# Designs tried in a protein design run: designed miniproteins, single chains, continued (4). Part 11

Each design is a single chain, and the fold is of that chain. pLDDT is the mean over its residues in the fold that is shown.

## One batch from the design tools (miniprotein)

Design m12348
Fold by ESMFold2-Fast:
Structure m12348 (fold): chain A 58 residues (1-58)
Amino acid sequence: MPTPEQAFDAHGQDLLATVSDPQEQISLMQQVADYLAKRTGDEDLAQKSLERWRERIS
């Protein structure tokens, strides 16, 4: 089973491959980060995962 962080990163990579609009990618990953925060109770983990992903697309 992947960790929540690994699952988030894998989803981000899939979005980069399928969604070409950076603004739409950011919006979708923000929703995934919100879901991760809710599931784990760790907003810092979710925010850091989102930040790492944003660095990859910039």
Scores: mean pLDDT 73

Design m12349
Fold by ESMFold2-Fast:
Structure m12349 (fold): chain A 83 residues (1-83)
Amino acid sequence: MEKEEEAKKLEEEVEKAVAEADAAYAEGLAGGSLDDTISQLGAAAAQLRNAATEAEKLGDKEVAKRAEEAAREAAARMVELGR
């Protein structure tokens, strides 16, 4: 029961980081600063990797997987924009 509250908070943190990464990427494509977008995607990827580690410690495999996939997506977008 104690882990359910922590897992829910972590799930919300992951979804917020995903939304922020998606917004930064969209802003970069719309003519925003690519340097700022790449920096924001890098920060989001690091946050998501940390969240995945915390989810694994809680035994929440679904949140851990979601965070890992989102971190890889953010990293892939950084590579795409850096071309």
Scores: mean pLDDT 79

Design m12350
Fold by ESMFold2-Fast:
Structure m12350 (fold): chain A 115 residues (1-115)
Amino acid sequence: MEEERERAKRIVEEIRRIAEEAARRAGELLREDPGRRGMERAIEVVLEAERRMSELASKLKAAEEVQATIRAGAGGAIYAIETHVERGDVEGAIESLRRRMDEMVREVARLAEEA
C-alpha cells in the first residue's frame, strides 16, 4: 500500500526467485556429479546467488540485517553441501540446501516487513 513497502516486497520476491533457482541449479549439479567437482560447482552457484541477493538487499532499509541473514543462509547451505557430499549423501545435501535457502528467504521477508 505504501510505495516504499511495495518496493521492498518486490525486492524480497526477487531474492526468493534467486534463492529458489540457486537451490534448484545446485541440486541439479550435485545429481549430475555427486563428487568433488559437482560440489565445487554447486558451491559456486550458491556464492553467486549470495552476491546477487546481497546487492538487492542493499536497497532495503534493513540492508545490514538482511545481508547478514543472506550470508548466514548461504554459509549454512555451503556447509550442508560439503558435509553431506563428504558422506556420499547427495539427497541429504540437496534437501538441506533447499531447507536452509527457504529458511533464509522467510527471515529476509520478516526483516523487510519490519523495516
Scores: mean pLDDT 86

Design m12351
Fold by ESMFold2-Fast:
Formats: structure tokens, C-alpha cells, sequence
Structure m12351 (fold): chain A 81 residues (1-81)
């Protein structure tokens, strides 16, 4: 149970760091800024689910931060092509 809680927090933190990197790497692109705001909201939801003892749901929400980052990276690459 402790492992799931820790994993959810770690995944959400990885997503947040990646979203921050995308903002910097894109020169503050509106797409990257929108993704950062969404990832910050998902991280807050992850913490709320952990507070409720819903560790599996917290991990699922945390994993969504990585999906947002991946989709944003693809959109940024498409805009450059």
C-alpha cells in the first residue's frame, strides 16, 4: 500500500518536471503552458485521491500526466514539421 502511494507521487512528479521542461524547450509555447496547467491539476487530484486512501485511482491519474506530456510533445513536433 505504501509502495502504490509513493509510486503515484513519483509518477506525478516526473510528469510535472517533463511539462516544465517542455515549456522551457518550446520557448513558452501556449501548447506547452496549457499542458503544464493540466499536469499541475492532475498532480493536485493525485494528492487528493491519496488523502482519500484511493491509491490505485491516484496512480491512474498520475499516469495521465505522462499522457498529457506525450501528446503535447507530438503536437509541438507536428507544429515544427
Amino acid sequence: MEALKQQALEVADIGLEAARWLVRASGGSPLARAALAQVEALRAQTEQLIAQGKYQEALQVAQQTLVVVEETLRALRAAQA
Scores: mean pLDDT 86

Design m12352
Fold by ESMFold2-Fast:
Structure m12352 (fold): chain A 67 residues (1-67)
Amino acid sequence: MITEEQREKLEAFASRNNFSQKALDAAIKYIEENPDAKDPLGEAKKIMIDIEIDEGMELIKEGVEKV
C-alpha cells in the first residue's frame, strides 16, 4: 500500500509539472502493485512522464482530426 509520504511526493511532482490526474493515479497504482521495487518513487515518476508524453501525442492526433 502506498505511504502518505510517497503520495505527497507524487502529488507535488504532478502539480509542479502540471501532469494530469490520470498520470498521478497510474503512478500510485504502480507503487501499490510494486511495493518491492528498487526505486518505487523514481519509477512511478517515470511512468507519469511517459503517460503525459503519450497523452500529448494523442491530443495532437485528435486535434488535427477534429479541426
Scores: mean pLDDT 72

Design m12353
Fold by ESMFold2-Fast:
Structure m12353 (fold): chain A 97 residues (1-97)
Amino acid sequence: GEEEEQQQKEKILKEINQRLDLAKEYYNNGNVELALVQIQEAKELVVQYYQENPDKNFLLQMVEIFKSEAKKAKLEGNIELAEEYEKLAEEVENLLV
């Protein structure tokens, strides 16, 4: 039902946000390689969920989340992390074509 679909979306959003939080921690600690691994894993979670649940509105929501996180990183002075989040947003947006 719609409740089960909403719970699945909330679960995947939580997992993606946990990966993004880990990426920020790794960047702040100077561990760029581990940060990039977390960003790649976040992308893979989005792609896997979309393949199992082909909802273009989910991808649009993810693009907006990644763009928002990039903007936050820029405001915090973390330009490199912001560029990686902008790249992630673009790669996810390309799944819409």
Scores: mean pLDDT 84

Design m12354
Fold by ESMFold2-Fast:
Formats: C-alpha cells, sequence, structure tokens
Structure m12354 (fold): chain A 75 residues (1-75)
C-alpha cells in the first residue's frame, strides 16, 4: 500500500501537482511525523466555516505558511 501511494505521489510531483496534502503524505511515508503534525496544526489554525471562495484564499495562506514551516523544519 505505501509503495503504491508513493508511486502516485511521485507521479503527482512529475506533473507539477504536488499539493500540501501530498507533502504531508510524503513526510508520513518518510517517517517525519513531527512535520506531519506541524502541517496539521497549520491547517487546524486556519480551519473554519467559509464559502468556496474564502476556502481558496485560506488555502493560499495555509500553503504559504506550511512552505515556510517546511523550510524551517529542514534547517
Amino acid sequence: MEESIRAQLERAREKGRFTLGDESLWALLEGDYELVEKLAEIRRKYRQEMTPEEKAEVSKKVDEEARKLIEEHRK
């Protein structure tokens, strides 16, 4: 199962569709549970009832903050 999921994630990366959800799954497969939890906390922080348009704006903010956190975690 993990190998199958990994292959799907690698294909998404090749297509330029590697999302934050894919980043979290990749971290989980690599055993980086600390990064998985940190990314989950960012999503929880920005989670609230909102319109589809508001969800798009919040997703952009979550992506930006999560990318910054990933860089900090790797340093």
Scores: mean pLDDT 70

Design m12355
Fold by ESMFold2-Fast:
Structure m12355 (fold): chain A 79 residues (1-79)
Amino acid sequence: SMADEVLARSRAIVREAEALRDDPAALAAFLGRVLPELAQLSRHPDPQVAAAARTALLGLLRVVAGDPELEARVREALR
């Protein structure tokens, strides 16, 4: 299903962000690519797709914890 595909991609996105945690410039560039996609999916009419995308955004919020600029970007995508 699309929800299963979005959940799998969500997990892959969070793992990639975790790998970039010690490189703020690379992490910021990566977030610039994935946050617009996840923000759109979080507003999808299928609640399972929206929940899967929101799960990724919450995972990213944990990865960027302690970086106020990146945290603000992820928080903006959540709302």
Scores: mean pLDDT 86

Design m12356
Fold by ESMFold2-Fast:
Structure m12356 (fold): chain A 81 residues (1-81)
Amino acid sequence: APTKSEIEKAVREAVEGLPDQVEFKFVQAVLSTYEEAVARNLSKEEMKKILEEVVRELGRAHNIPEEVIEKIIEAVKKMVE
């Protein structure tokens, strides 16, 4: 399983160039969602699905370009491989 440091690194690399406050929100959202998914004993496929939904919803709420949202989704899905 990825560590908090590995999750933070992957998300920060994927959101590089966005405002620091937005970067922080993505790191928090991905970390909390991943921890909840682990606590609920979700499968890797279920974890990927909820992480994708959380990133997509947060990205759209902050008017992030779809291309950047997809890049972040790919990075978080790769973490749970």
Scores: mean pLDDT 81

Design m12357
Fold by ESMFold2-Fast:
Structure m12357 (fold): chain A 97 residues (1-97)
Amino acid sequence: MKEALSLMNLGVSYALAGDFEKAKKYYEKAIEIVEKLAPDNSALISGFKLLGVAAEIDAEVNSLEEKKKIINSYIEENRKLGDLKTAEEMEELLKTL
């Protein structure tokens, strides 16, 4: 489950940066992990799908400075989850903004 959450945070960060193709790729990977771990848990799967939709809304309504703060919060969350690879990818993404 930690891997699914860290991939979702990476996908959300890509959506906030305007890279919706990469965002979709990471959402699909996160959902695939959730479906393998809890295939009959439709509420959990729907929750992960809703996070992707919420990220696209956040990309529309938040300022660049607010988006950078949100991405930084996901970098710290992924570090706490032990996923340094996705945290580093999000740090590189911040440099492009």
Scores: mean pLDDT 81

Design m12358
Fold by ESMFold2-Fast:
Structure m12358 (fold): chain A 98 residues (1-98)
Amino acid sequence: DPVEEQIRRIEGEREATILYLDSTEMPKFTPEQIETFAQNLLDSARAALDAAPTREVREAVLRAFEEVLEHLEKRASPELRAALARVREELRAYAAAA
């Protein structure tokens, strides 16, 4: 099943990203860099959701981004954490509208 294969690839990429994040130091962001970083994450996630061929793949993409965002939030400054929380809310709304 090509859908199952795609979901498996998404899960593998999620695991690799989380492992990388757990092994690296969080960068120190300026307020301008926080805005740019959050917007780039949102744009990338929306593009990935739009590219998903089925609801099941879309749900897997959303879960992967939510878990990565959760890992980022644990290590983020309060300002970055607030921006990441907004990205998560906007992604959930975007996924629900599709």
Scores: mean pLDDT 78

Design m12359
Fold by ESMFold2-Fast:
Parts: sequence; structure tokens; C-alpha cells
Structure m12359 (fold): chain A 82 residues (1-82)
Amino acid sequence: DPLQQAIQLIQQALALIQQGNIRQAIIYINRALRLLQTAPDTPQVRQAIRLIQQAIALIKQGNIDDAIRLIQQAIALLQQAA
């Protein structure tokens, strides 16, 4: 199930961000985004993709705390869609 695999990858990415392993976290997030593009098109999935893309931009700006918040919101939305 692409949606369940994406949720798992994003949860692992969140743990990596909290550990300071930003490079590996971005790899996991990009893999999750590819899986989400193959998942059923629901409002929750669309909003989660937008939040994750915003979180990547925040990470690149060094705004890690706001990125974590957006990733947590995305996980909650994806769990509702699953």
C-alpha cells in the first residue's frame, strides 16, 4: 500500500530530523512524496503533500522547528486518509 509505506517513511524522516540527520531525512521524504503521487487522490493526501513540500523549504532555510510541526500535521492527515 503506497499510502502506508509513505506514512512509515515520513515517520522515519521525522525521527531523523529530530536526531539532526537532515540529509537522510530529505532522502526519506522524497521517497515518500513519490509514493504519495501513486496513492488515491484525496483532500488529505493533497494537503499532506503541500505541507511536506513547505517543510522541505523550511528545512533548507534552517527553520527546523516549523518544519517538524508541518511534518507532524502531514502525518496526521495521511493517517486519516489511510
Scores: mean pLDDT 87

Design m12360
Fold by ESMFold2-Fast:
Structure m12360 (fold): chain A 76 residues (1-76)
Amino acid sequence: SPAEEAARQAALLRDAVREIVAEGQRAVAAGDEARAAEIEKIQDEFLARFEALRDAEASVAEVEALVEETRERVAA
């Protein structure tokens, strides 16, 4: 249902942001300013792309693909 899809997208957004924020906090705690700036940029790009997908009424699968791509960028 549309409500279940919206709830799934909201959960994907929340979990991805939590992961990105945690990585950024680790970089700051380590004094790694370059890594912290990179993670902030990844977060800003993720949020902008998520908003664009939401505005385009994209599927849950497209949002999941964005989350997976973003996780790979954070892990690199």
Scores: mean pLDDT 88

Design m12361
Fold by ESMFold2-Fast:
Structure m12361 (fold): chain A 70 residues (1-70)
Amino acid sequence: ALDAALAAALEEYERLGPDEEGRREAIAAGVSVYLSAHPDTSEAELRALAAQIDAALDAYLEEQKKKKEK
């Protein structure tokens, strides 16, 4: 479920572009995917999930930078 949410967030981020607004929409897409699979998820759990997705997007961007640097 978390992996599916992260995959959805990355796909949306790639579609919308690298702007901060696109990042927020990507996080929202990931949270929505998780919530559709787990509709009883608490607000606290959704906030924690959003933070995890945001951190994963940061890690993805850092890896992309390092690949360009070699």
Scores: mean pLDDT 74

Design m12362
Fold by ESMFold2-Fast:
Formats: sequence, C-alpha cells, structure tokens
Structure m12362 (fold): chain A 96 residues (1-96)
Amino acid sequence: RKEVIKKLAELLKEKKYYELAELIAEYFKLKNTDTLALIVDAITSGKASLEEIVDQLPTEDSKILARALYNLYKGKVEVSTGDKEMDELVKEILEE
C-alpha cells in the first residue's frame, strides 16, 4: 500500500495524469477502463465541469474514478467520490 501511494503521489507531482488514472484503476480493480483517456482529457482540458463529465460516464466505477482524478488534479478533496476506500486513497496521495 505505501509503495503504491508513493508512486501515485510521484505521478501526480509529475503531472502524468493518464498513468495516475491507469494505476488507480488497476489498484482498485475497476472494470471500465475504456474511458480513462476521456476522463483525463476532460478534467485536464477544463472544457467541462465535473458534473458534465460524470453525467457522460457509463458506469459507477468510471464516475468514482473521474471524481478521484478531479480531486487529485485540483490538489484537494473538493467532492466525495462515492467510494469510501477511494476517498481515503485520494487523501493519502494528497498528504504525500
């Protein structure tokens, strides 16, 4: 766990958002990863609000991931992801 959090924090500091999202999805065994590029591009481009991004996503897993990545991109917990374990992971990454 600590090694994964350290790697995730390093990816966040390096602004490697796609690799960050991919590693989070893999760690949590999220099944819908087809939308990773869409989530990363939407959040980092600033073209849409989080609500607009989440409304377009097909699964609860993808919505949880989008909210997690949004908090990490903003550098603070602005919204609940809807998953308690994901909320704790986001907090631990940001505290590094």
Scores: mean pLDDT 77

Design m12363
Fold by ESMFold2-Fast:
Order: C-alpha cells, then structure tokens, then sequence
Structure m12363 (fold): chain A 68 residues (1-68)
C-alpha cells in the first residue's frame, strides 16, 4: 500500500508532517521499525525546516511511504 503525504514547508506544514509520522511510529509494534521511523521523522523534519528557511514557506514537501 502506498500513502502520499503533501505538506507546505511552513511551521504548520512541518507540525502536520511530524504529527503524521508520530502516528505511524505509534502504530509500529516492532522496536526496530519504530527506531527507523523515528530516524526518518527527524531527517524529514530537518529537511522541511531547511526548505522553509531557504524558500520562505513557498516550497512543498511530498513524502511517499510504500508498505508491502
């Protein structure tokens, strides 16, 4: 199953992205998967903040998650 999430690189968009990823982390029962998802969340949030600083909220971040 493929899930696509689209967020503006704004404070509100970054908060929504973090919340969506935190929900996925909470649904993961396996500790290893949860740790990987946390690392991914931290990396994506950092990338979104960099886009916000560079483009002043005019950039959009699209995250595609593919689950078997």
Amino acid sequence: MTRTLTFPASDEGIAALQAALDELIAQAKDPETREVLRAMRDGLVAHARRLKEKYGGKATLTVTLTVP
Scores: mean pLDDT 77

Design m12364
Fold by ESMFold2-Fast:
Structure m12364 (fold): chain A 98 residues (1-98)
Amino acid sequence: LPESVSKDDVLEMTEEVKNLLINSVKYALDEAVKKGEISEEVAAKAYEAVKKYLESSKSVSAEDIKKTLASVEGVDEKTAEKITELALKEFNEYSKKL
């Protein structure tokens, strides 16, 4: 993996990368709920959508995560972008501690 993951990078889905990315998306969704950007119900639906996508994918890009989030009712494109950016920031911080 590069030292930092950008929106143009494609992640190969190992079990470790998948679990870290799922947890990073959950963290970003929880933060969006705390800020009042989405409801807890919307966050739960978004989490399940991303989890299904990541579990079924051999490789994943930031753009694909953003599109998956934006496909959820109650998540607009700007919110999806913010959640994706925060999730990637969290992923990069945790990957440094592994």
Scores: mean pLDDT 77

Design m12365
Fold by ESMFold2-Fast:
Structure m12365 (fold): chain A 99 residues (1-99)
Amino acid sequence: AREKAEEHLEKAIEYLEKAKEAVEQGDEKGALEYIQKAIEYLEQAKKYALEAGDEEAVKHALEAIRYAIQAAQALGQGDRKKAIEYLEKAIKYAEEAKK
């Protein structure tokens, strides 16, 4: 439960960081693929956190998902600066969910 949530959060953070690097390098397609993978891992982390009764981890995972979605939307609009800002917020909330 909690340990599985942490494992999925670590994978989500890895993909969010790869997405940020892809945005910085101008690889929009790669960034979107990494964001999608991160969201998949965040949804699994949220599920395991919910099974563990960790309300704080669920709340932070939901915020991370919300910012990851906003990053993808900003990137789709060509706003790389906003995409990076949202990815950084998603990473921060995913890190908080691990605590």
Scores: mean pLDDT 88

Design m12366
Fold by ESMFold2-Fast:
Structure m12366 (fold): chain A 82 residues (1-82)
Amino acid sequence: KIEELKKKLQEITRKAILELRKKKKYDEADELQNLALKAYNALDNKDYEGAVKYIKEMAELAKKEGLEEEAEKLEELAKEIE
């Protein structure tokens, strides 16, 4: 279950990073990657509240940068973990 959630997060994160890099938003791509690492660590520690917090922060960043599809997928993943 945790490994499946991590794989979903990795897939969304990779697509979001690719889109940010296409827009030359390299700092935002790095920030998203760091938030993803915090979310992975939270999931590994069964800190579901922490994981939801970081995934929601990723969704806000994605939405702010115009990645609405990726933001919606991250919001959906956060609800799945709740």
Scores: mean pLDDT 86

Design m12367
Fold by ESMFold2-Fast:
Structure m12367 (fold): chain A 87 residues (1-87)
Amino acid sequence: EIEKKIEEVSEEVAKLALEKGLINEEEAKKLKEEMRKLLLEDEDITEEDLKELEEKGKKTIEAEAWLKENSEWPDEVKREELKKLYE
């Protein structure tokens, strides 16, 4: 059931962001619904695509959590570290 997998991935990403303190419960609900809507629009999406999106989403959340934890760093340094995650 691809729709169920979409809901699972959207929920997991939103929960991780909430757990890391990046967003509040209302923002997590909105993120989950937005992800679910976008993924459901893609008729050709596979379970493998969903796994890749989940992994990338988790990496992005971990990067944002690291930026929040290291808020004392200059913005320029934080941007350079974030770029490394996409290269």
Scores: mean pLDDT 72

Design m12368
Fold by ESMFold2-Fast:
Structure m12368 (fold): chain A 57 residues (1-57)
Amino acid sequence: QVAVALLKVLYEKGLLTPYDLYEFSKSEDPEVRQLAQQLLKKLGPKGLAEAHLPPSS
């Protein structure tokens, strides 16, 4: 799917923050939600903590 492919590309290029991944983990699209949750889990506890906060800037 285009949405899943786009999410992977953005993550690979470092354009996604943990906060962005957290927002995508609440998506109505189950494939987008599942991928975002997997990526958040790979970031570990620090990434999860940052996911609950918006970017500083």
Scores: mean pLDDT 71

Design m12369
Fold by ESMFold2-Fast:
Structure m12369 (fold): chain A 83 residues (1-83)
Amino acid sequence: SQEEIDKKIREIELKALNDVMKAMSKAVKEGLSDEEIRAKIREVLEPYLDEIAKLRGLSDEERQRLLDENVESAVRLYKLITS
């Protein structure tokens, strides 16, 4: 059902958020550059966004756009909280 799919997506999103926050904390401690932080966030998010895209029936183009948008949002948040 759509409700079960939505629930599964929420569970994946929560796991992704937790892993991104851990990656950001480690990046601060390791003194990573903006480019390295962006790459690390992308690496962390990619498998989660692949799973969400499959559940939502997204095309490869839509999946890539969603990944790019989420990476840039996470980088903006990181810069805001670390400034």
Scores: mean pLDDT 86

Design m12370
Fold by ESMFold2-Fast:
Structure m12370 (fold): chain A 86 residues (1-86)
Amino acid sequence: MEELSEAELLEAAERAVALLRTALENIDQLSKETIQQLIDEAEQFIAYARAVLASGRLSPEAAARLEQLVAEIEELVAKLKEKLEE
């Protein structure tokens, strides 16, 4: 019923950060469609992660780490949106 465990959620967040950073580094090689797909997937993950944080089911250490990773994903998404628009 719960889609991701604490460990799986943190691993997914870290992978999202790595993927988005790599996308930004190679932005000139990516299609507009690919960039939009990455943004959409990242925003869906942010919404899910924030719901998990609000649920209070995570340990304090995991919650703190996830909040940091979500903030980084949000910053990377903002940069991708800026590149996508102009």
Scores: mean pLDDT 84

Design m12371
Fold by ESMFold2-Fast:
Structure m12371 (fold): chain A 89 residues (1-89)
Amino acid sequence: PSPSVTLTLTLDGPNAMTVDEIDSMFTVVRRHLDRRGPASHLTVTIYHSTTADQKHINEVKTKVQKFVDELLREGRLSSYTITEVTYPD
């Protein structure tokens, strides 16, 4: 089976990630794919409350889409899934 990578991005609450922390997680994923080789599936879970700032959510979704598109273009990734998970505030 192809190696699978899961990345969870928390956008609000006490464990909210900064943009720099999100960019650091992208670096970790790139290094993992470099080490393990291509043909991996990447699952990205965007985790936030129902009252999270929609502008911030949209900016993070755009960054995630750009990141997966770059990995696909570079032949480092075969497929991906982006899931949004919301919880009550």
Scores: mean pLDDT 80

Design m12372
Fold by ESMFold2-Fast:
Order: structure tokens, then C-alpha cells, then sequence
Structure m12372 (fold): chain A 93 residues (1-93)
């Protein structure tokens, strides 16, 4: 569980970094989207394993925390995708 928690946090931190770098114009939009999609897929896979492990241990509260964090990742992905799309269309935001 500690290894899954560490991996989840590392992937989450990397996603936030990539999203921030993309919005700061440090990474091309297409490259940023590809990396965000890859990280999101990995985060969802790890979160499924982590939720299953916590439920197996009877720790429903920790399982809920992981589910919320995964939802926050999906919201960040969607928000970043929309912002990058608006910038590509020449809409100032």
C-alpha cells in the first residue's frame, strides 16, 4: 500500500507540474495533452488498485480519499484541455 500511495503521489505531482508548465507556455499544447492523457490513465489504474486494497482492509475512508483525488485529477485534465483549446483558437483567457 505504501508503494502504491507513493506512486500515486508521484504521478499526481507530475500531472500538476505538466499542466502548470503547459499553461505557462513551456510545453507545446499537443505534447502537453499527450503527457496529461498518459499520466491520467496511469493515475486511474493506480487509484483502482489503491481503492481495492483499502476496501480489502476495511478502510472505507482512505478509499474515499483516493476516489476524491482521482476525481480532482480528471477535473484538472478537463480544465487544462479547455484552456489549451481556447488559446489555440486565439481566445484570450
Amino acid sequence: VEELERRFKELEDELYKVANDALAGKIPPEEARKRIDELTAEILAVSDELIAEYLKRGDKEKAREVAIRSTNVLVLKLATDVELWLREEGVPV
Scores: mean pLDDT 82

Design m12373
Fold by ESMFold2-Fast:
Structure m12373 (fold): chain A 79 residues (1-79)
Amino acid sequence: LSPETKEIIKKILELVRQGKLEEALKLAEEAIARSTDPRERALFQAIRDTILYALANPSVTPEQAAEDIERVINHLEKQ
């Protein structure tokens, strides 16, 4: 991943951990819109979907959502 992509992911994770899911979602959607690489776009789409699930399911804690995002990133980076 590029340094810029890593920095965006870090900001998304910080927002998610702070419970700012709507701000994290907006940042992920902006990253998808700017992504020209299909692999990078797929990564941000998976991050977006994880945030959307957390927003729809209030039982998911901010910490759990952040952990789920990290698992998705680790899985996709291995491909």
Scores: mean pLDDT 83

Design m12374
Fold by ESMFold2-Fast:
Structure m12374 (fold): chain A 107 residues (1-107)
Amino acid sequence: SELKENALAGLDRLRAQLDELEKKIKTMSKEEARQAVIELARQLLMFLDSLIQASKDPTLQAELRRLRAEVEKLLEDIEKNPNMDVQEAVDRLRAILDRARAAVEKA
């Protein structure tokens, strides 16, 4: 479906942005890297909201809502722990993105 194709394309774009960020992390200040991960996580949160609203599949909606909660938890953890390893945040965001892509592909 066009919705599925657009969802996969959007997730793939966010994944590519995360991969580019990971390459640049070592050349960035800790604060710049932290803010870049926060911005990507917020973009994913908004994108997941749009997919939940557009989907007619209750199983996909339920999984996307769980993944959305994991993105919110990641943002909370980053904001509460300024010493959090940025690589840990990147790895958590990547896992959420990969699971979201798998959920959309399976639907």
Scores: mean pLDDT 90

Design m12375
Fold by ESMFold2-Fast:
Structure m12375 (fold): chain A 81 residues (1-81)
Amino acid sequence: MEVPKEIPYSLLSGASFESEEHLEIFLRDAETQGTTLYTPRSTLGEPQMAVARTVEEMKKTVEELRKQGNSELRFSKEPTE
């Protein structure tokens, strides 16, 4: 009770990947680690409930959000045995 338990990751709140190299490395690492990309906001006029689990899907989601002027996105990782 005294020790605060860390929540599973919210790795990125706001896209801080300015260089394409960092983004690709992160996405590959995230896919390998089982990290899921969530889109917390919809700018397309439709709810973006994208649960992207592959690097291909994550990359497309990030590019679409950036083209819309939205740099807010969230990664989450669930602990797996």
Scores: mean pLDDT 50

Design m12376
Fold by ESMFold2-Fast:
Structure m12376 (fold): chain A 100 residues (1-100)
Amino acid sequence: SLSELEKELIEKKNKLIEIVKEAVEKGKITEEQKKEIKELIKEIKELLKKLGKELSEDEKKGLEVIEAIVNGDVEKVRELMKEAGEQEESIEKLIKTAEA
């Protein structure tokens, strides 16, 4: 049912946020966390297609940052966070996570 798919989408988005938050707080992302994040992103995209929904602009930007962190693309993380007006301290914390 549509309500079940919407619930599943919310649960997967929340899990993605929790894993990223944990990695950023520790300043390190593990290979297991990278794998789990990639799988969650894939599942979220599949659920969005089934629901006929799109991510908001803010959600799209958040996903780009997460993908850059998982890929260790330090320069892309820095560019995206500066474009979003984030403070240097927050940017450096995300960069450290991407470098791990």
Scores: mean pLDDT 76

Design m12377
Fold by ESMFold2-Fast:
Structure m12377 (fold): chain A 82 residues (1-82)
Amino acid sequence: NKAKEYIEKAEEAIKKGDGKEALEYAMLAAQYADLESKSFEGQVAAGVGQVAGASFHTVGDDLKGAELAVEGAKRGLAGSGE
């Protein structure tokens, strides 16, 4: 489960305060959650996480971007259970 692996790595980077590393892993987590999700709702949640991550990166808040991308990835995975 690649999305789950990258969620764990992103959360570890967030705990370290490494915004750049956290965002890189969080964006990978959201991308894999989109690919692994079997529901439209889960794919939308993962996509929203990716957009939020990119948007907060643009304004220089990589930690906030990573948190939102991880949330999107988690919601994406939760939506794939049908």
Scores: mean pLDDT 80

Design m12378
Fold by ESMFold2-Fast:
Structure m12378 (fold): chain A 65 residues (1-65)
Amino acid sequence: SLLELQKEIIDEATRIVKRADELGDEQLRNEAVELAGKAQSAKTVEQLKKIHEEVRELRARADAL
């Protein structure tokens, strides 16, 4: 469902926020918070899929640090 996908994306973004806090990376933290906000405000599955892709890219960047 749309709500399940939204929750999944927000949970993933929240994990990146925690990682950013561990690293002291304020820019990474701000990017993850912004994506979580976009996911919370998204009205369509199409919007959520695009945000999910951005969260995955940000997670890959965070994991490489």
Scores: mean pLDDT 87

Design m12379
Fold by ESMFold2-Fast:
Structure m12379 (fold): chain A 65 residues (1-65)
Amino acid sequence: SLNPEFYANKAKGYLERAKALGVPEEVIKKIEDYYNEAVEAAKSGNPELAKRYAEKAQEAFDEGL
């Protein structure tokens, strides 16, 4: 079973790492937007949607490096 809090926290991890690494502000904002969407999905009890936004946060992080 999927844990929505796990995916929201995973997205948060990418946001925190991006800020620590000093990636461009537009990339940080994009990751932050995906993290916020993952949090909303988790609050609404949608772990599949939270996972998709965590994956988008990871993709934005990887492309920003």
Scores: mean pLDDT 85

Design m12380
Fold by ESMFold2-Fast:
Structure m12380 (fold): chain A 68 residues (1-68)
Amino acid sequence: SAAQREALRARIREALMAAGFDEATAERYADFFLTLFADVPPERWDAYAEIWLRHALREHEEGLRNPR
């Protein structure tokens, strides 16, 4: 549902911001995630969100260690 999608978006945004992402970047990532989930059944969103968020956080950490 739209409500479930919005709740998922907010959860991802909050998790990214808690990890140190700025608001604009967190919003862009959340928007991308919603686009990515267009073809994913809602029952799989929690598992996918956990995996995807872990990947995004890892990329962010890598960037902090090796900034360009």
Scores: mean pLDDT 73

Design m12381
Fold by ESMFold2-Fast:
Structure m12381 (fold): chain A 68 residues (1-68)
Amino acid sequence: STPREELVEMARKNAGRDELIDYISKTNNKPKEKIREFLDENNIKTARDLLEWLAEVDGLKLEDVLKL
């Protein structure tokens, strides 16, 4: 599965902030604190919020955003 497909599945399951942080931290090998900061800066609370944010930024890939 692609990271986007996995994120869509998390949104379908109504995954919350803590589950989202854990997932992104593990899949991108980034510390949870850095993921939390990224989500807070962009007002992202759920997997659905992240999908909406990605749609608004005209197709930026999550992997590319998290390189910083």
Scores: mean pLDDT 73

Design m12382
Fold by ESMFold2-Fast:
Structure m12382 (fold): chain A 73 residues (1-73)
Amino acid sequence: PRRLSREELLELVRERFDEIVAEAEALGLSREELLELLRAGIEAARESTDLSPESREALAEALELALERLEEA
């Protein structure tokens, strides 16, 4: 299976962010609930044992960027 680079992961998060927000709204999630899920995801990424240290950092950074965008929306 293909391994994602840090740059590829960040771009994927950017491309998928609008889709994720739309799906969350369709499920009746509030903006605050989505922010809470993103914060939990950042913590989970940092604690992941399935990812390399570089991949954990890249995933956490990608989720932090998504969180920042949602906070400024």
Scores: mean pLDDT 69

